# Designed miniproteins, single chains, continued (5), part 76

Each design is a single chain, and the fold is of that chain. pLDDT is the mean over its residues in the fold that is shown.

## One batch from the design tools (miniprotein)

Design m18623
Fold by ESMFold2-Fast:
Structure m18623 (fold): chain A 98 residues (1-98)
Amino acid sequence: MGLVAMPPASEEIKELVEKANKLDNEHPDGSEDARKAAVHYTTAALLAGVLGDVERAREFLEEAEKYAEKVKEINEKGYEAGMLYIKALRLRIDEQKV
């Protein structure tokens, strides 16, 4: 048995994304690195959630994490928001493992 497409996000994952959005909106000045992290995260979410390409999603997720880490020293709230997005997507990928 091989599941190609990821199932819809659980309510837990949706709540994490909502919290991340609120945190990011509360501190919306975001650096270019924060924007790049968001773009890579969105691409990873599309690949995993819509296209079922979890291997490519992982590659984009790693890039998102690298950009989020660069933000940590400059904008701690932006880093926290980015890590919440990344954790939410990791949970979604983990749901496909079982």
Scores: mean pLDDT 66

Design m18624
Fold by ESMFold2-Fast:
Structure m18624 (fold): chain A 104 residues (1-104)
Amino acid sequence: GEPAAPLPRVGELEPGTEVEIRTEHLVYLEVLTEEDGARSVAAAAYIRLKDGRVVFLRGTGATGDEATREEARERARELEERVRRLAGVEADERLEVEEFEETP
C-alpha cells in the first residue's frame, strides 16, 4: 500500500522528535548526473529515531544548462555536509546503506 505520509526532507523533522545520532547510523550519499540538458543532484540520509522509526531526508538540485549546474552541485555539497553532521560522521567515512523500498 501507499505510505500514510511522505518522508520528511532535510530540516522537516517535527519539533520534539528525538533523534539519536551515532556513527552506525546509515547515510546514503548519492550524486545523480543524467544526460546533458537535464541533470539532477541529490543527497539523502536514513536516520533511525529513538523509537525505531527511520526518517529519510533528501534534498535535490536540478539544472537544464551549464550555468546552473554549479549551483546544483553546491546545493548537493551543502546537503551532504548537513547529512553527515546529523549522522555524526566524518566526510571520509564509509557508511552502510539501509535499503528503503518505495513501493506504492
Scores: mean pLDDT 44

Design m18625
Fold by ESMFold2-Fast:
Structure m18625 (fold): chain A 92 residues (1-92)
Amino acid sequence: MPDFEVTVGVLERDGKWLVVARADHPDAAEAEKWAREALEEALRNIADLLRALGVSDELIEEVEARVARGGEVSVRLISPTTAEAVVTLEAP
């Protein structure tokens, strides 16, 4: 099995959508890079990601509009080998 992985998810908290990417890699710099790249890819394809999660087309259009207005991407190490990249979008 690979000693590293990348995951992407969407959460809702307090009327806000969070798009989160995590990367696990023995090299912390590569973990941060992979987490950021995975989040950027998810944001470019946010409609497909949300549709796969069963989100309505009306809500997807609103989320895409919020992504287009810009969101700050934050990347941090949550362990020496795991990085988390997150953007917060207000839910419609």
Scores: mean pLDDT 74

Design m18626
Fold by ESMFold2-Fast:
Parts: structure tokens; C-alpha cells; sequence
Structure m18626 (fold): chain A 81 residues (1-81)
């Protein structure tokens, strides 16, 4: 699935090793992910931002990496039924 292609490229987003990712880290990773899976950055950006916003329950701009991956997988599955 699209999720199975995207998720491996997110492993490096937790570069700090603190178990959280920021909105800036997500946006910085988009070009490489888009290239790897053959999509435009413009197509990936709204999907990733939707997943980030849904996972960001505190509104502090940081989300648990594991929770983000779960939400992103759900959002991607909805876009590729």
C-alpha cells in the first residue's frame, strides 16, 4: 500500500531519538518521500499535515512518533482504498 511505501522513509524523522517528531521535521522529509514513492510534494503535504494535526492532541507542534505513524497509516489507507 501507499502507507507501506511511505512509512520506512519516516524512520529518520526521529533524529533526536526522543520519540517525538516536529512539524518542521515532517515538512523537511516530504521531498525525499515524494521522490521515493513517485508522488508530488503537493500531494503528500496535505496528507502529512492532516495526520500530524490529528496526532497533535496537545497542539504543541510535537507528536509521539509511534502515534503519528498510526494516524498517518490510517490517513494514507483512506486515500488509497
Amino acid sequence: TLADRVLPHLVGLDSDGDGYISREELLAALPAIAEAIGLAVEELRPIFLEAFDRADTDGDGRVPFAEFLRVLREVLAAREP
Scores: mean pLDDT 73

Design m18627
Fold by ESMFold2-Fast:
Structure m18627 (fold): chain A 71 residues (1-71)
Amino acid sequence: MSDDEIDRLLLQAYLLAAEGREEEAARLLKEVSKMASGPTVRQGLLNTARALEAEGRPLAARAAREASKEV
């Protein structure tokens, strides 16, 4: 999977969570951790978790942090 594709999926998860669809965002974040691995993916997931925490989306933020431990 390309870095651009991973970034697109992480942005999609953020937008889903911002719309209040946190469980769908959490599921997508978990799928990203199954499709890709390595320090770049881990950093992307951690950055997404911080953005979600700032947006007030704790369920999706937790999913992003858990996903970052699997990559």
Scores: mean pLDDT 83

Design m18628
Fold by ESMFold2-Fast:
Structure m18628 (fold): chain A 100 residues (1-100)
Amino acid sequence: AAAEARAVLERYGARILELLRQHDPALAEEFAARLAEVLARLDAGASLEEFVTAAEQVLKWALNRAAARARTDADRALVAQMEAVASEMGRQLRELLARA
């Protein structure tokens, strides 16, 4: 479960990071740092529930900041793509948590 949850966050987190870098590189670097912290806590023995909660909080924070900073149609399209990726990631993490 923990290894699968890590793989989900790394895969979808990388996709969100790529989208963020296209419009807000500073927010992208802060997001990357927060994701690294969540992964480090999992490696240090945090429960799967604590990990999923922390991952969802970082995603919500990043999406809220990206949406607030959106100024163009291109920015709004990238935020919509990030929301879709985050929704799928959250679904997979919650499914893993339900099986634990």
Scores: mean pLDDT 84

Design m18629
Fold by ESMFold2-Fast:
Structure m18629 (fold): chain A 61 residues (1-61)
Amino acid sequence: SLKEQLEKAAKNSERLAKESSTSFSTIFRRQAEAYRIAVELAGGSDDEQVQAVLEWQRKLT
């Protein structure tokens, strides 16, 4: 399912964050957070999807 693929992507980005240099580690950690939010988006209502996108955008800026 989409949710399972997004969870796998999040775990992969978390692994890459651990394996990468300190500068790239923060990028992969933020990517993992984005995938975690996407998992919530895939399983939530339309309102929850909108809130997840807005929260992700807020945390990245």
Scores: mean pLDDT 71

Design m18630
Fold by ESMFold2-Fast:
Structure m18630 (fold): chain A 55 residues (1-55)
Amino acid sequence: SAATEARLRAAAERVLAFDPGARDRPEEMAQFIRDLFDLPVSLETVRAFLLREFA
């Protein structure tokens, strides 16, 4: 949903601000987003997001 995409984008931007290299480690990014932002995202969702935004 649009709300979920907005939350994922905000969480990913905050992770990347903390650790810019996280874009190359989607497994760690997905874990950080789940743990720090309480957003249940799959690895596949994070990979698709990173490919869409940074490809």
Scores: mean pLDDT 80

Design m18631
Fold by ESMFold2-Fast:
Structure m18631 (fold): chain A 91 residues (1-91)
Amino acid sequence: VEELLKRFEKLDEEIERLIAEAREAIKNGDIKKAEELLKKLREKLKEMREIIKELEKKNADPKVLTLALARYIAHEGEIFVIERQIEKLKA
């Protein structure tokens, strides 16, 4: 469980960094870079979900699972907004 939590925290930090980079690419009109970053974000979000499933399988503390799921849902929403912003730049 502790190792999964460390992996989750590292992945959370990576996702936050990629979101910041994607927002910067969008601001600069760099559609290709924004699309590459969006692809990486989707891959990292999938990895985050797999860690949550492993935590559930190992009967991690419900408070830990609730916080992890809340973090995942927040990132999913942020990525959705990024996708919509890229679509607008392409129009």
Scores: mean pLDDT 86

Design m18632
Fold by ESMFold2-Fast:
Structure m18632 (fold): chain A 72 residues (1-72)
Amino acid sequence: MTEEERQELEEFLEIARKNLSPEEVEILEKAIEAQLRNPNASIRELAEAAGVSPSTLRRIVEKALEAIRKAR
């Protein structure tokens, strides 16, 4: 992940906090932290780190991406 992608990710988390529930934001932040520690982590490993199922994490990521897309 490039420096530019990391900076955009921090800005995107701000948008996510405005459009997602506090629980969904906490899950997303834990998954992102896990991916930064292991860039090759699978969705399953990220979901385990966040304490949710892979399907739940995928849903939250999709919702966050949609919110970001609409904000731009």
Scores: mean pLDDT 77

Design m18633
Fold by ESMFold2-Fast:
Structure m18633 (fold): chain A 105 residues (1-105)
Amino acid sequence: SMVKKILEYVKNLLKKQVERLLAEGKITPEQAEKYKKLIDEFYNKYKDKSIEEILQAVREEVEKYRPDLLFLVDKAEEAYKNNDIFTFVLYLANLVSAIIDEKVK
């Protein structure tokens, strides 16, 4: 499924970022475990959903935790509508990362 492939890319980007932050001493090992758990939970919850369902869920979480980033949700929707999957993955990864960061704080 294209959705599963997109979410696998997002998951891999986010896990790589967590390992980098841990290696740089910017997060604790306990925070790294919480980040990885939330990344896996996001993947498992949405891997069988449509992109439209994922974008709506992300929009709702962004409105709750990071309303300053609503403009990035609009950019992600635009990239998806334009079939710019690479840009879409990058925006989605940044949005999910920001939501997870608020939940780990």
Scores: mean pLDDT 89

Design m18634
Fold by ESMFold2-Fast:
Structure m18634 (fold): chain A 92 residues (1-92)
Amino acid sequence: SPIEKAKEYFEKVLKNIEEALDKKYTDPEQRKKELIEILNQAIDFLKNMTQEQLKFFFEKYGIKVETDEEIEQLKNAMIEFLNKKIEEVKAS
């Protein structure tokens, strides 16, 4: 599904971000803080995108969307995924 494909893409991006932060910062607390900030910025970015911008973004990364309803469902699913990731990082 488009939601599953988007989650796979975001998980891959998150792995790359985590690896980059591990190389940049020696302090685990600083790495957590920076990761949470990046995740919050990603959520804000998604919330502020128009339907047209969201469609372009998803299609650019190979996620086909056909209706405004599908775009809205995909947006909400990604925001939920990112919020869950923030809570997991905070708990670690």
Scores: mean pLDDT 83

Design m18635
Fold by ESMFold2-Fast:
Structure m18635 (fold): chain A 68 residues (1-68)
Amino acid sequence: SWVERLARDFVEAVRIYAETMPLEEVERVAKILLDELDRLAAQHPDHRGLFEEAKAEIERIVEEKRRR
């Protein structure tokens, strides 16, 4: 589904940025994508679980980057 693809793409984007960019830029991009996921969850409550899972994974990636 488009939801599964979008969620995967958002997580993958943050993962790639975490490998190549400094923390400040990763946090900036993650915030934009997390805000988008929150909006999508509100607009599509039947898919909220998928968006919340993607959000949790993005937050995990950012926190892992902060600990380096």
Scores: mean pLDDT 86

Design m18636
Fold by ESMFold2-Fast:
Structure m18636 (fold): chain A 93 residues (1-93)
Amino acid sequence: HMAAQREELRRWAEEWGLSEEATEALLAAEEHIDEITQEQVEEARAIYAATPSREAALEKAVALAKAGELVGLAMMALVAQELGAERVAAERA
């Protein structure tokens, strides 16, 4: 179960060109998804919207995740959701 999901997420992270730190944050977000509250998701969206780029949002997400902040994991999940949607759109083209 878990091993197969982790390998798939690592492959997606490699395809998206994510750093090793961002990949670890993405894996942590998947592992702790049940611990992320709706309020933390809303806070993550506000922080992401206030950043000048996706790259800046990823840097903030990684920093917060390394500090043990669930809002950083929520930001990572939002970025992964966006990248996944872009991949689906590309595959349909």
Scores: mean pLDDT 76

Design m18637
Fold by ESMFold2-Fast:
Structure m18637 (fold): chain A 85 residues (1-85)
Amino acid sequence: VEAILEEAAARLPELLRETLRAQGIPIDAEIQAAIEEATKAPLLTQTYMSALAYAELGRLDEARRLFEALAAAGHETARLLAEKL
């Protein structure tokens, strides 16, 4: 299970960048830093992966809702992502 979490954490920044680009959302230095910080917490990685899956399906409102929920729980990196979506 640790290997799966490590792989998810390692791939999360790339998947987030690809999803944002596919949706036409610019990736600036702040968004890049927020994505990198998000991968340092494995539990956050799972929620970010879910938000990413919604965004990849074109369901940006649901992806933003998940990021907003993380931001409301005190995760500042998720606040930046929600503002950019």
Scores: mean pLDDT 65

Design m18638
Fold by ESMFold2-Fast:
Structure m18638 (fold): chain A 64 residues (1-64)
Amino acid sequence: PTLVISREDLAAIAREVGVSVGQVSRAALALHADPRASDREIARIAGISVGQARRVRRLVLELL
């Protein structure tokens, strides 16, 4: 796998941001594919708010 984020880390981010693990996973995959993706693009792909996407980005990039 090209993206190495543990299930525990995905669950922790999901809990902190108030989104599902599946939404964090989709956001993380989008960021891995395009690190320049905007918060709006991530929000659209993951089905979350722009504010939630910004928080997920910060937390995911801290792990990568």
Scores: mean pLDDT 80

Design m18639
Fold by ESMFold2-Fast:
Structure m18639 (fold): chain A 68 residues (1-68)
Amino acid sequence: SIEDEAAAVKKQVDDFKATHTLSDADRATLDNLVKQIEEALAAGDEDRARQLIDAMRSFLADLEAEYS
């Protein structure tokens, strides 16, 4: 379900934050994307939630390349 995908990506964010010392800007971007995903799910906007989850996954991939 979209809720399961959102839970999985939020866990990836939490795990990344636990294993890396992030800049305030990168942390704020991650937190803002999590908030937007939660807002889309609360609104029942599954298409927007999916777009935001995909954006989060792309951003996490970019951060992994940067912080590796």
Scores: mean pLDDT 85

Design m18640
Fold by ESMFold2-Fast:
Structure m18640 (fold): chain A 63 residues (1-63)
Amino acid sequence: MDEIIEEARKKFEEIAEEARKNGESVDEVTKRMVELSDSYSPYGGGVQARVMSEAGKILLKLL
């Protein structure tokens, strides 16, 4: 589980970095992170919720 969460965190960091380079709005970044988080639904609701929490932490740093 922790390895899956760490991989998700790295992907969110990549999305955030790409957004900074492109001047994307917080809303666009949020949409992309939600879509990525939803891709973890096959691992179960607990994993998806934790992935969404990691996305939220990165989004908070962008605000």
Scores: mean pLDDT 77

Design m18641
Fold by ESMFold2-Fast:
Structure m18641 (fold): chain A 86 residues (1-86)
Amino acid sequence: MEKKMEILLESFEKSQPLNKPIAKKYLEEKGVNPEEAAEKLLEKLENGEELSGEEMRIFLAIIDVTEDKEKRLKLLEALYRWFFKE
């Protein structure tokens, strides 16, 4: 688990400079507040609820626009725990 989390974090850190402008535009076009959406989607993931394809895209976009490494790691950890809950 820890090694896979490190790989995801490194992947997102390497792609963030490329993806951040695209992700920011996507969230703005959708009228999504990143902080509010992050809380709502994080709660769904923690409860083991399924995310729709659009909710998944929003969550990934939020990760890409999150500049705080600790907050980004928390979001990635929640996403990864959700994928491997079964």
Scores: mean pLDDT 73

Design m18642
Fold by ESMFold2-Fast:
Structure m18642 (fold): chain A 94 residues (1-94)
Amino acid sequence: SSEELQELINLLNELAAEYFKLLKTESPEKAIERIKERMEELKVPEEVKEIFLKGLEEFQKKLDENPNASDEEKEKWLRLALAKAVDEIRKLYE
Protein backbone atom coordinates (compact mmCIF):
# COMPACT_ATOMS: atom_id res chain seq x y z
CA SER A 1 0.00 0.00 0.00
CA SER A 2 1.04 3.65 -0.40
CA GLU A 3 1.02 4.06 3.41
CA GLU A 4 3.28 1.00 3.90
CA LEU A 5 5.63 2.32 1.18
CA GLN A 6 5.79 5.75 2.88
CA GLU A 7 6.53 4.08 6.26
CA LEU A 8 9.34 2.08 4.57
CA ILE A 9 10.77 5.27 2.99
CA ASN A 10 10.64 7.05 6.38
CA LEU A 11 12.46 4.07 7.95
CA LEU A 12 15.17 4.17 5.26
CA ASN A 13 15.67 7.91 5.86
CA GLU A 14 16.15 7.18 9.59
CA LEU A 15 18.62 4.34 8.81
CA ALA A 16 20.63 6.65 6.52
CA ALA A 17 20.83 9.31 9.28
CA GLU A 18 21.97 6.54 11.70
CA TYR A 19 24.62 5.41 9.17
CA PHE A 20 25.95 8.99 8.80
CA LYS A 21 26.13 9.33 12.62
CA LEU A 22 27.91 5.94 12.93
CA LEU A 23 30.59 7.05 10.41
CA LYS A 24 31.73 9.69 12.95
CA THR A 25 32.79 6.96 15.45
CA GLU A 26 32.99 3.69 13.43
CA SER A 27 34.74 2.49 10.27
CA PRO A 28 32.52 2.30 7.13
CA GLU A 29 32.69 -1.53 7.33
CA LYS A 30 31.43 -1.59 10.96
CA ALA A 31 28.80 1.09 10.24
CA ILE A 32 27.41 -0.96 7.31
CA GLU A 33 27.28 -4.16 9.46
CA ARG A 34 25.28 -2.30 12.15
CA ILE A 35 22.84 -1.01 9.49
CA LYS A 36 22.50 -4.54 7.99
CA GLU A 37 21.68 -5.89 11.49
CA ARG A 38 19.13 -3.10 12.01
CA MET A 39 17.45 -3.85 8.65
CA GLU A 40 17.19 -7.57 9.59
CA GLU A 41 15.58 -6.66 12.96
CA LEU A 42 13.10 -4.36 11.16
CA LYS A 43 12.34 -7.09 8.54
CA VAL A 44 13.19 -4.87 5.56
CA PRO A 45 12.56 -6.83 2.30
CA GLU A 46 15.70 -8.30 0.64
CA GLU A 47 15.31 -6.33 -2.64
CA VAL A 48 14.91 -3.07 -0.66
CA LYS A 49 18.02 -3.91 1.43
CA GLU A 50 20.07 -4.48 -1.76
CA ILE A 51 19.02 -1.14 -3.31
CA PHE A 52 19.58 0.77 -0.04
CA LEU A 53 23.03 -0.78 0.57
CA LYS A 54 24.05 0.06 -3.02
CA GLY A 55 23.03 3.68 -2.29
CA LEU A 56 25.21 3.71 0.86
CA GLU A 57 28.10 2.22 -1.19
CA GLU A 58 27.79 5.02 -3.80
CA PHE A 59 27.74 7.58 -0.96
CA GLN A 60 30.87 6.01 0.61
CA LYS A 61 32.67 6.15 -2.78
CA LYS A 62 31.85 9.90 -2.92
CA LEU A 63 33.30 10.34 0.60
CA ASP A 64 36.48 8.43 -0.36
CA GLU A 65 36.93 10.66 -3.45
CA ASN A 66 36.38 13.84 -1.35
CA PRO A 67 38.16 13.40 2.05
CA ASN A 68 38.16 17.18 2.79
CA ALA A 69 34.41 17.64 2.19
CA SER A 70 32.37 19.55 4.79
CA ASP A 71 29.63 17.82 6.82
CA GLU A 72 27.13 19.95 4.82
CA GLU A 73 28.46 18.59 1.50
CA LYS A 74 28.49 15.01 2.89
CA GLU A 75 24.85 15.35 4.04
CA LYS A 76 23.90 16.64 0.56
CA TRP A 77 25.55 13.60 -1.09
CA LEU A 78 23.77 11.25 1.33
CA ARG A 79 20.41 12.87 0.46
CA LEU A 80 21.14 12.46 -3.29
CA ALA A 81 22.12 8.78 -2.86
CA LEU A 82 18.95 8.20 -0.80
CA ALA A 83 16.73 9.94 -3.37
CA LYS A 84 18.13 7.63 -6.09
CA ALA A 85 17.62 4.53 -3.88
CA VAL A 86 14.06 5.61 -2.98
CA ASP A 87 13.23 6.12 -6.69
CA GLU A 88 14.40 2.54 -7.46
CA ILE A 89 12.46 1.17 -4.45
CA ARG A 90 9.27 2.95 -5.57
CA LYS A 91 9.57 1.18 -8.96
CA LEU A 92 9.34 -2.19 -7.10
CA TYR A 93 5.87 -1.13 -5.83
CA GLU A 94 4.46 0.14 -9.16
Scores: mean pLDDT 86

Design m18643
Fold by ESMFold2-Fast:
Structure m18643 (fold): chain A 73 residues (1-73)
Amino acid sequence: SAAELKAQIEKLNEALAEVDRLRANLDDVIRALAQEQNLSDEETQRLLAEAQRHLDELKKALEAKKKELEEQL
C-alpha cells in the first residue's frame, strides 16, 4: 500500500539522518578512541578512512533504496 511505502521511506529518512550524524562525529570519535589506546597516526588515519568509506557506501545504498520506493508511489 501507499501508506506502507510512505512509512518505509520515513524509516529510510531516519536512517539517512543517523548516518549523517555518525559521519559528522566520526573523526572526533575515532581520534579520541585512538588516542586513549595509543594507536599510531598511520593506524588512526587508516581506520578513519575505512570507516568513512563504509558510511559513504551505506548512505548511497540507503539513498538508492529510498529512490526505488519513491518511484513506486
Scores: mean pLDDT 86

Design m18644
Fold by ESMFold2-Fast:
Structure m18644 (fold): chain A 63 residues (1-63)
Amino acid sequence: MDELLQLSQQGTPVDRLNQLRKLLTLVKNLSELQELRDKVKNIGLSQGRVNELLKEIDKKEKE
């Protein structure tokens, strides 16, 4: 995850958002989901985009 998140810091906010969504589809356990939540908060996206991603993570965790 950290290596892919470093790559997602390159390019536009849209590129970073798309990379984070791809990471979410690859996550299979709760530890990885919690790590992804922390990384999303720190990646420098707008609060609206952060909240959207956090909702997607919450949905994935409940599945």
Scores: mean pLDDT 67

Design m18645
Fold by ESMFold2-Fast:
Structure m18645 (fold): chain A 88 residues (1-88)
Amino acid sequence: PLEKIIKAGDLSALQEFAQVLSNGSICGFCQTGFQGLAARIAEMKSPEDLPKLEELAENIQGGSICGFCQSASRSLQKALKALQAHYE
């Protein structure tokens, strides 16, 4: 069931969403942060990496200077926490 959630595109959808956020970000910090998050999601092979991805998303939110990036980071954090809770 856990592997089916990963295969169902939850990680692929999150990775694509993070990439879109990187491309739509106004500042270099947000662009780099979301691009890094997308790369980490794409490289993730196990649920043990989820807490690090959540921490990265929190750092992006804290450093974001626009409401769009802050809101998007909150949404990514919620998605990562939901996926983490399912695996824990």
Scores: mean pLDDT 64

Design m18646
Fold by ESMFold2-Fast:
Structure m18646 (fold): chain A 90 residues (1-90)
Amino acid sequence: MLKELVTKQLERLAELAEKKGDKELAEEARALKEAALAMLDTLPEKEAAKLAIQLQFLILTAQVLVDLGDTEEALRLVKAAKEEMEKLAA
């Protein structure tokens, strides 16, 4: 369930970005989805749950920003999260 929940929420964010005309945000949301999937597969259940909760909060924040027309701030948040995932995997 955790991986499915995170992937569906990030895909919804990407679809929302596409509807707003922001192809870069859509691509970065999908990139974050792939990074999050890889990370969730390697973490113990408790740590995976913590990560999923943190990602849910970030995704909700980004969706609200996109709805408000602040796609630049949403893109910044998504890129920062992706970079943090890549650092944790190193």
Scores: mean pLDDT 81

Design m18647
Fold by ESMFold2-Fast:
Structure m18647 (fold): chain A 62 residues (1-62)
Amino acid sequence: SHMEEFEKKLEELKKRYQELLDRIAALHQKPVLTPEDVAELKRLEAERKELSKILEEYQKSH
């Protein structure tokens, strides 16, 4: 069913988005960020922004 696939994919995207937020929050809780941590944070923020756009599109489509 197209609706079942849509709902399952939306749930997966929401879960992935929350996992990204949790990882970003964990990095921000560090007292000192290494250059590797800064690079990771930039990558995660870019991925979060892209996923946010995808989620908005999916929610808008109903």
Scores: mean pLDDT 81

Design m18648
Fold by ESMFold2-Fast:
Structure m18648 (fold): chain A 77 residues (1-77)
Amino acid sequence: SKAEKQLQENMKKLKDLIKQSKDPVLAAKGTVQLSEIDLQYKQAQKLPDAEKQKTIDSMVKAAKDQIAYLEKQIQKE
């Protein structure tokens, strides 16, 4: 689905931002959030289509918000 492709792209961007961070505390927090999204994505694959779609849509938003947060923090480094 479009949402699933967007989630994969957002997760890739989030991983890249974590790698770019020079603040080990910021990188650790980002890693925890990425791990939570990864876990939810794996669990979502086992859900019926309607519930899976809602879960993936929520994860896309969560990843996008985290990307914006990390970009802002890295700019201040």
Scores: mean pLDDT 82

Design m18649
Fold by ESMFold2-Fast:
Structure m18649 (fold): chain A 64 residues (1-64)
Amino acid sequence: MSIDDLIAEILGHYDFNNRDFDITKKVVQRLIAAGVLSPEELQRLADTLLSHGVPQSVVDEILK
């Protein structure tokens, strides 16, 4: 699965409710810990989450 496919999957789940966001948060944290996301991919993911209405504080929590 490419990063684009992963982002699309996450957004497909995330757009509907807070429970999907918990899953999204864990997936992103695991990818960061595994080192599979470059700084550019992390920025792209952050921008995408923000564009879908995720609060900045939550995005910051995921990325830190």
Scores: mean pLDDT 66

Design m18650
Fold by ESMFold2-Fast:
Structure m18650 (fold): chain A 74 residues (1-74)
Amino acid sequence: APSVAEYLAQIRALFDRYLEAVRAGDEEAARAVEDEIKRLYLDAFATLSEEQQAALVAEINRLSAEMRARLAAL
């Protein structure tokens, strides 16, 4: 099963792909990435312990804040 670090790396890569799709105006690519993020979250929360889930949520909140700042700059 993937570790917290492995899930975090995948989420970061998906956030970068989402930002690229938004910059390009590619709505289909943006939706596809959103669907991948949703599936990854479901897999992570089904796989990880409560302690690992808490650690992942803290990191996701940090990355989400960074992503919102980057989107606001577009």
Scores: mean pLDDT 83

Design m18651
Fold by ESMFold2-Fast:
Structure m18651 (fold): chain A 64 residues (1-64)
Amino acid sequence: SLLNRAVSLEVAGKLLRANADTIAELDGKFNGWSDAQIEERRRRILEEAERLLRESERLRRLAE
């Protein structure tokens, strides 16, 4: 259902947002990235989290 998909996207978006710093730092450490590359990775993760949360909200509105 649209509502179940919305809930799944919300959970995924919140988890990405909560773990963005950790994921970016670990990716940087394993790949030998510069601080600038780690910050760019963090920004992209946060942008993806925002995308998932907005899609979740869109689906919730369609389900109503």
Scores: mean pLDDT 89

Design m18652
Fold by ESMFold2-Fast:
Structure m18652 (fold): chain A 77 residues (1-77)
Amino acid sequence: MLLYKLTVETEPGKEEEVAKAAVEVARELGAQVVGVIIEGTKITLYIAAEDEARARAIAEAIGKLPGVKSVELERLP
């Protein structure tokens, strides 16, 4: 498994709702959720996924959630 960082920008007041939904989406798509940090309207999600294609699919699915403005995917060393 490879480690990835997802940075999710949310609409104000949607942070906890989006964080819960994003964790559920990542788990349903077969990733392990290593950590979640909420800072203002920014959610940082650390996941372990089988490959980049799976991580990108998770980022795309999270980007479609209500209250999400943007998602950035970064592979960790």
Scores: mean pLDDT 86

Design m18653
Fold by ESMFold2-Fast:
Structure m18653 (fold): chain A 94 residues (1-94)
Amino acid sequence: MPVLRVAGAATVPEGGTLTLTATAEAGELSEVRWYRRAADGSTRLVGVVRGRGRTFTLTLSGLRREDTAVYYAVGTDAATGEVGAGPGHEVTVV
């Protein structure tokens, strides 16, 4: 089961751009689905990136204060098709 780390800026200005990077601890991924979980507990899919590799990026532009959330990635292992995730990354829009 893949375990992913998410990295990126912790604070982004309103109207700014955020680039998040998901990295698998081992092996390669065929797909990464990006989600955000807001303070109210609501979860939303924000992007899907397909490919093959260890590292996948998501770029979000025109961020609003309402985009303050925990961002996390769910990866699909390229060899096994198993899905997995890791801890999310907190982002504050100011």
Scores: mean pLDDT 85

Design m18654
Fold by ESMFold2-Fast:
Structure m18654 (fold): chain A 90 residues (1-90)
Amino acid sequence: GLEVDEEQLREMEALARSREPALLELYEKHKDTPEGQKEIIKREIEATIELMYIAGVKPEEIRKYLYEQLEKANMTELKPFVDETIERIS
């Protein structure tokens, strides 16, 4: 497993939680995004999922959060990408 001390784990949890506002801001900025910018959004989704998973957030909670963000941004076409990323990491 990943060797992290308790302080590092708490810091990673804080980073994972702080990604929620950043993801919303990214969606607001790119809601009418061309295809190339959607790839940037996909990379941020992957990073958010990885951080949340490492922080111990359950896959179903990660999925629910990201689905709500995608629905707010009218980017529901990215829901399968979220599922594939969670499955790959878990």
Scores: mean pLDDT 69

Design m18655
Fold by ESMFold2-Fast:
Structure m18655 (fold): chain A 119 residues (1-119)
Amino acid sequence: SLEERIEEIERRIKEFIETLDSLSPEEALARAEELVRELEEAIELAERENASKELLNRIFTNAANLLVLLDRFGLTKELTPEQRARWQALRDRAEELLGRAAELLRSKGETPVFKPFPF
């Protein structure tokens, strides 16, 4: 279900935050790529199913926390030029997904609210 997909994304983002400092740049980029893909699929499913404002708020929170994590990643990891380009593309995609989730919330009369995960 959409709710189960959102719960799994949330768990994986929290685990990514906890393990970020121990991951190589390549491992962190691969994990971020998978999370961005899964979050995009969750947003597409939410649009198709006309998801509740509660589920959309959870998607928005996941997207916002992923963007914060990517910013921390970009500041703390020593990236090659190729890895920096991959990181920038991921950050741009995460920012687009955050915007899409915010727009879906606004379409239901809700103001998006950022709730940070523990970093």
Scores: mean pLDDT 86

Design m18656
Fold by ESMFold2-Fast:
Structure m18656 (fold): chain A 137 residues (1-137)
Amino acid sequence: STREEVLRLLEEARELLERALELVEQMETLVEQEVKDPDVKQRLLALLRRTREALERALEEIEKAIEALRSQDFDSAIEHLREARTQLVTAEFYLEQIIRIAEQNGLSNLKQKAQQALELVKRAIELVDEAIDLLRS
């Protein structure tokens, strides 16, 4: 059914976002250990905190969408998925800023992890968009 296909897409998106959060935690550790400039360190930690908050909000909205789908409330599910999408786009923006700062400061390990997290977030956006399209069909 459409509901079962959408639930599968959202479970996949959840798994990708959990992996992205693990990468954010690893990036916070790298910034604490490798960044010597206090101003660069504070900027990166602030961006990582905002990235984490956006990813956590996206996960909360995906979980609410899953609950709405189980209750056959497709309109509420679509609204929650749109909110999740907004948070994922916000996380994408912060990850791109982290990548630029990492590149400017020669932080190759941080840049690599931020690029991996960005790829996971972009894939999650695609899955959320597909879920919305299926529910509107």
Scores: mean pLDDT 93

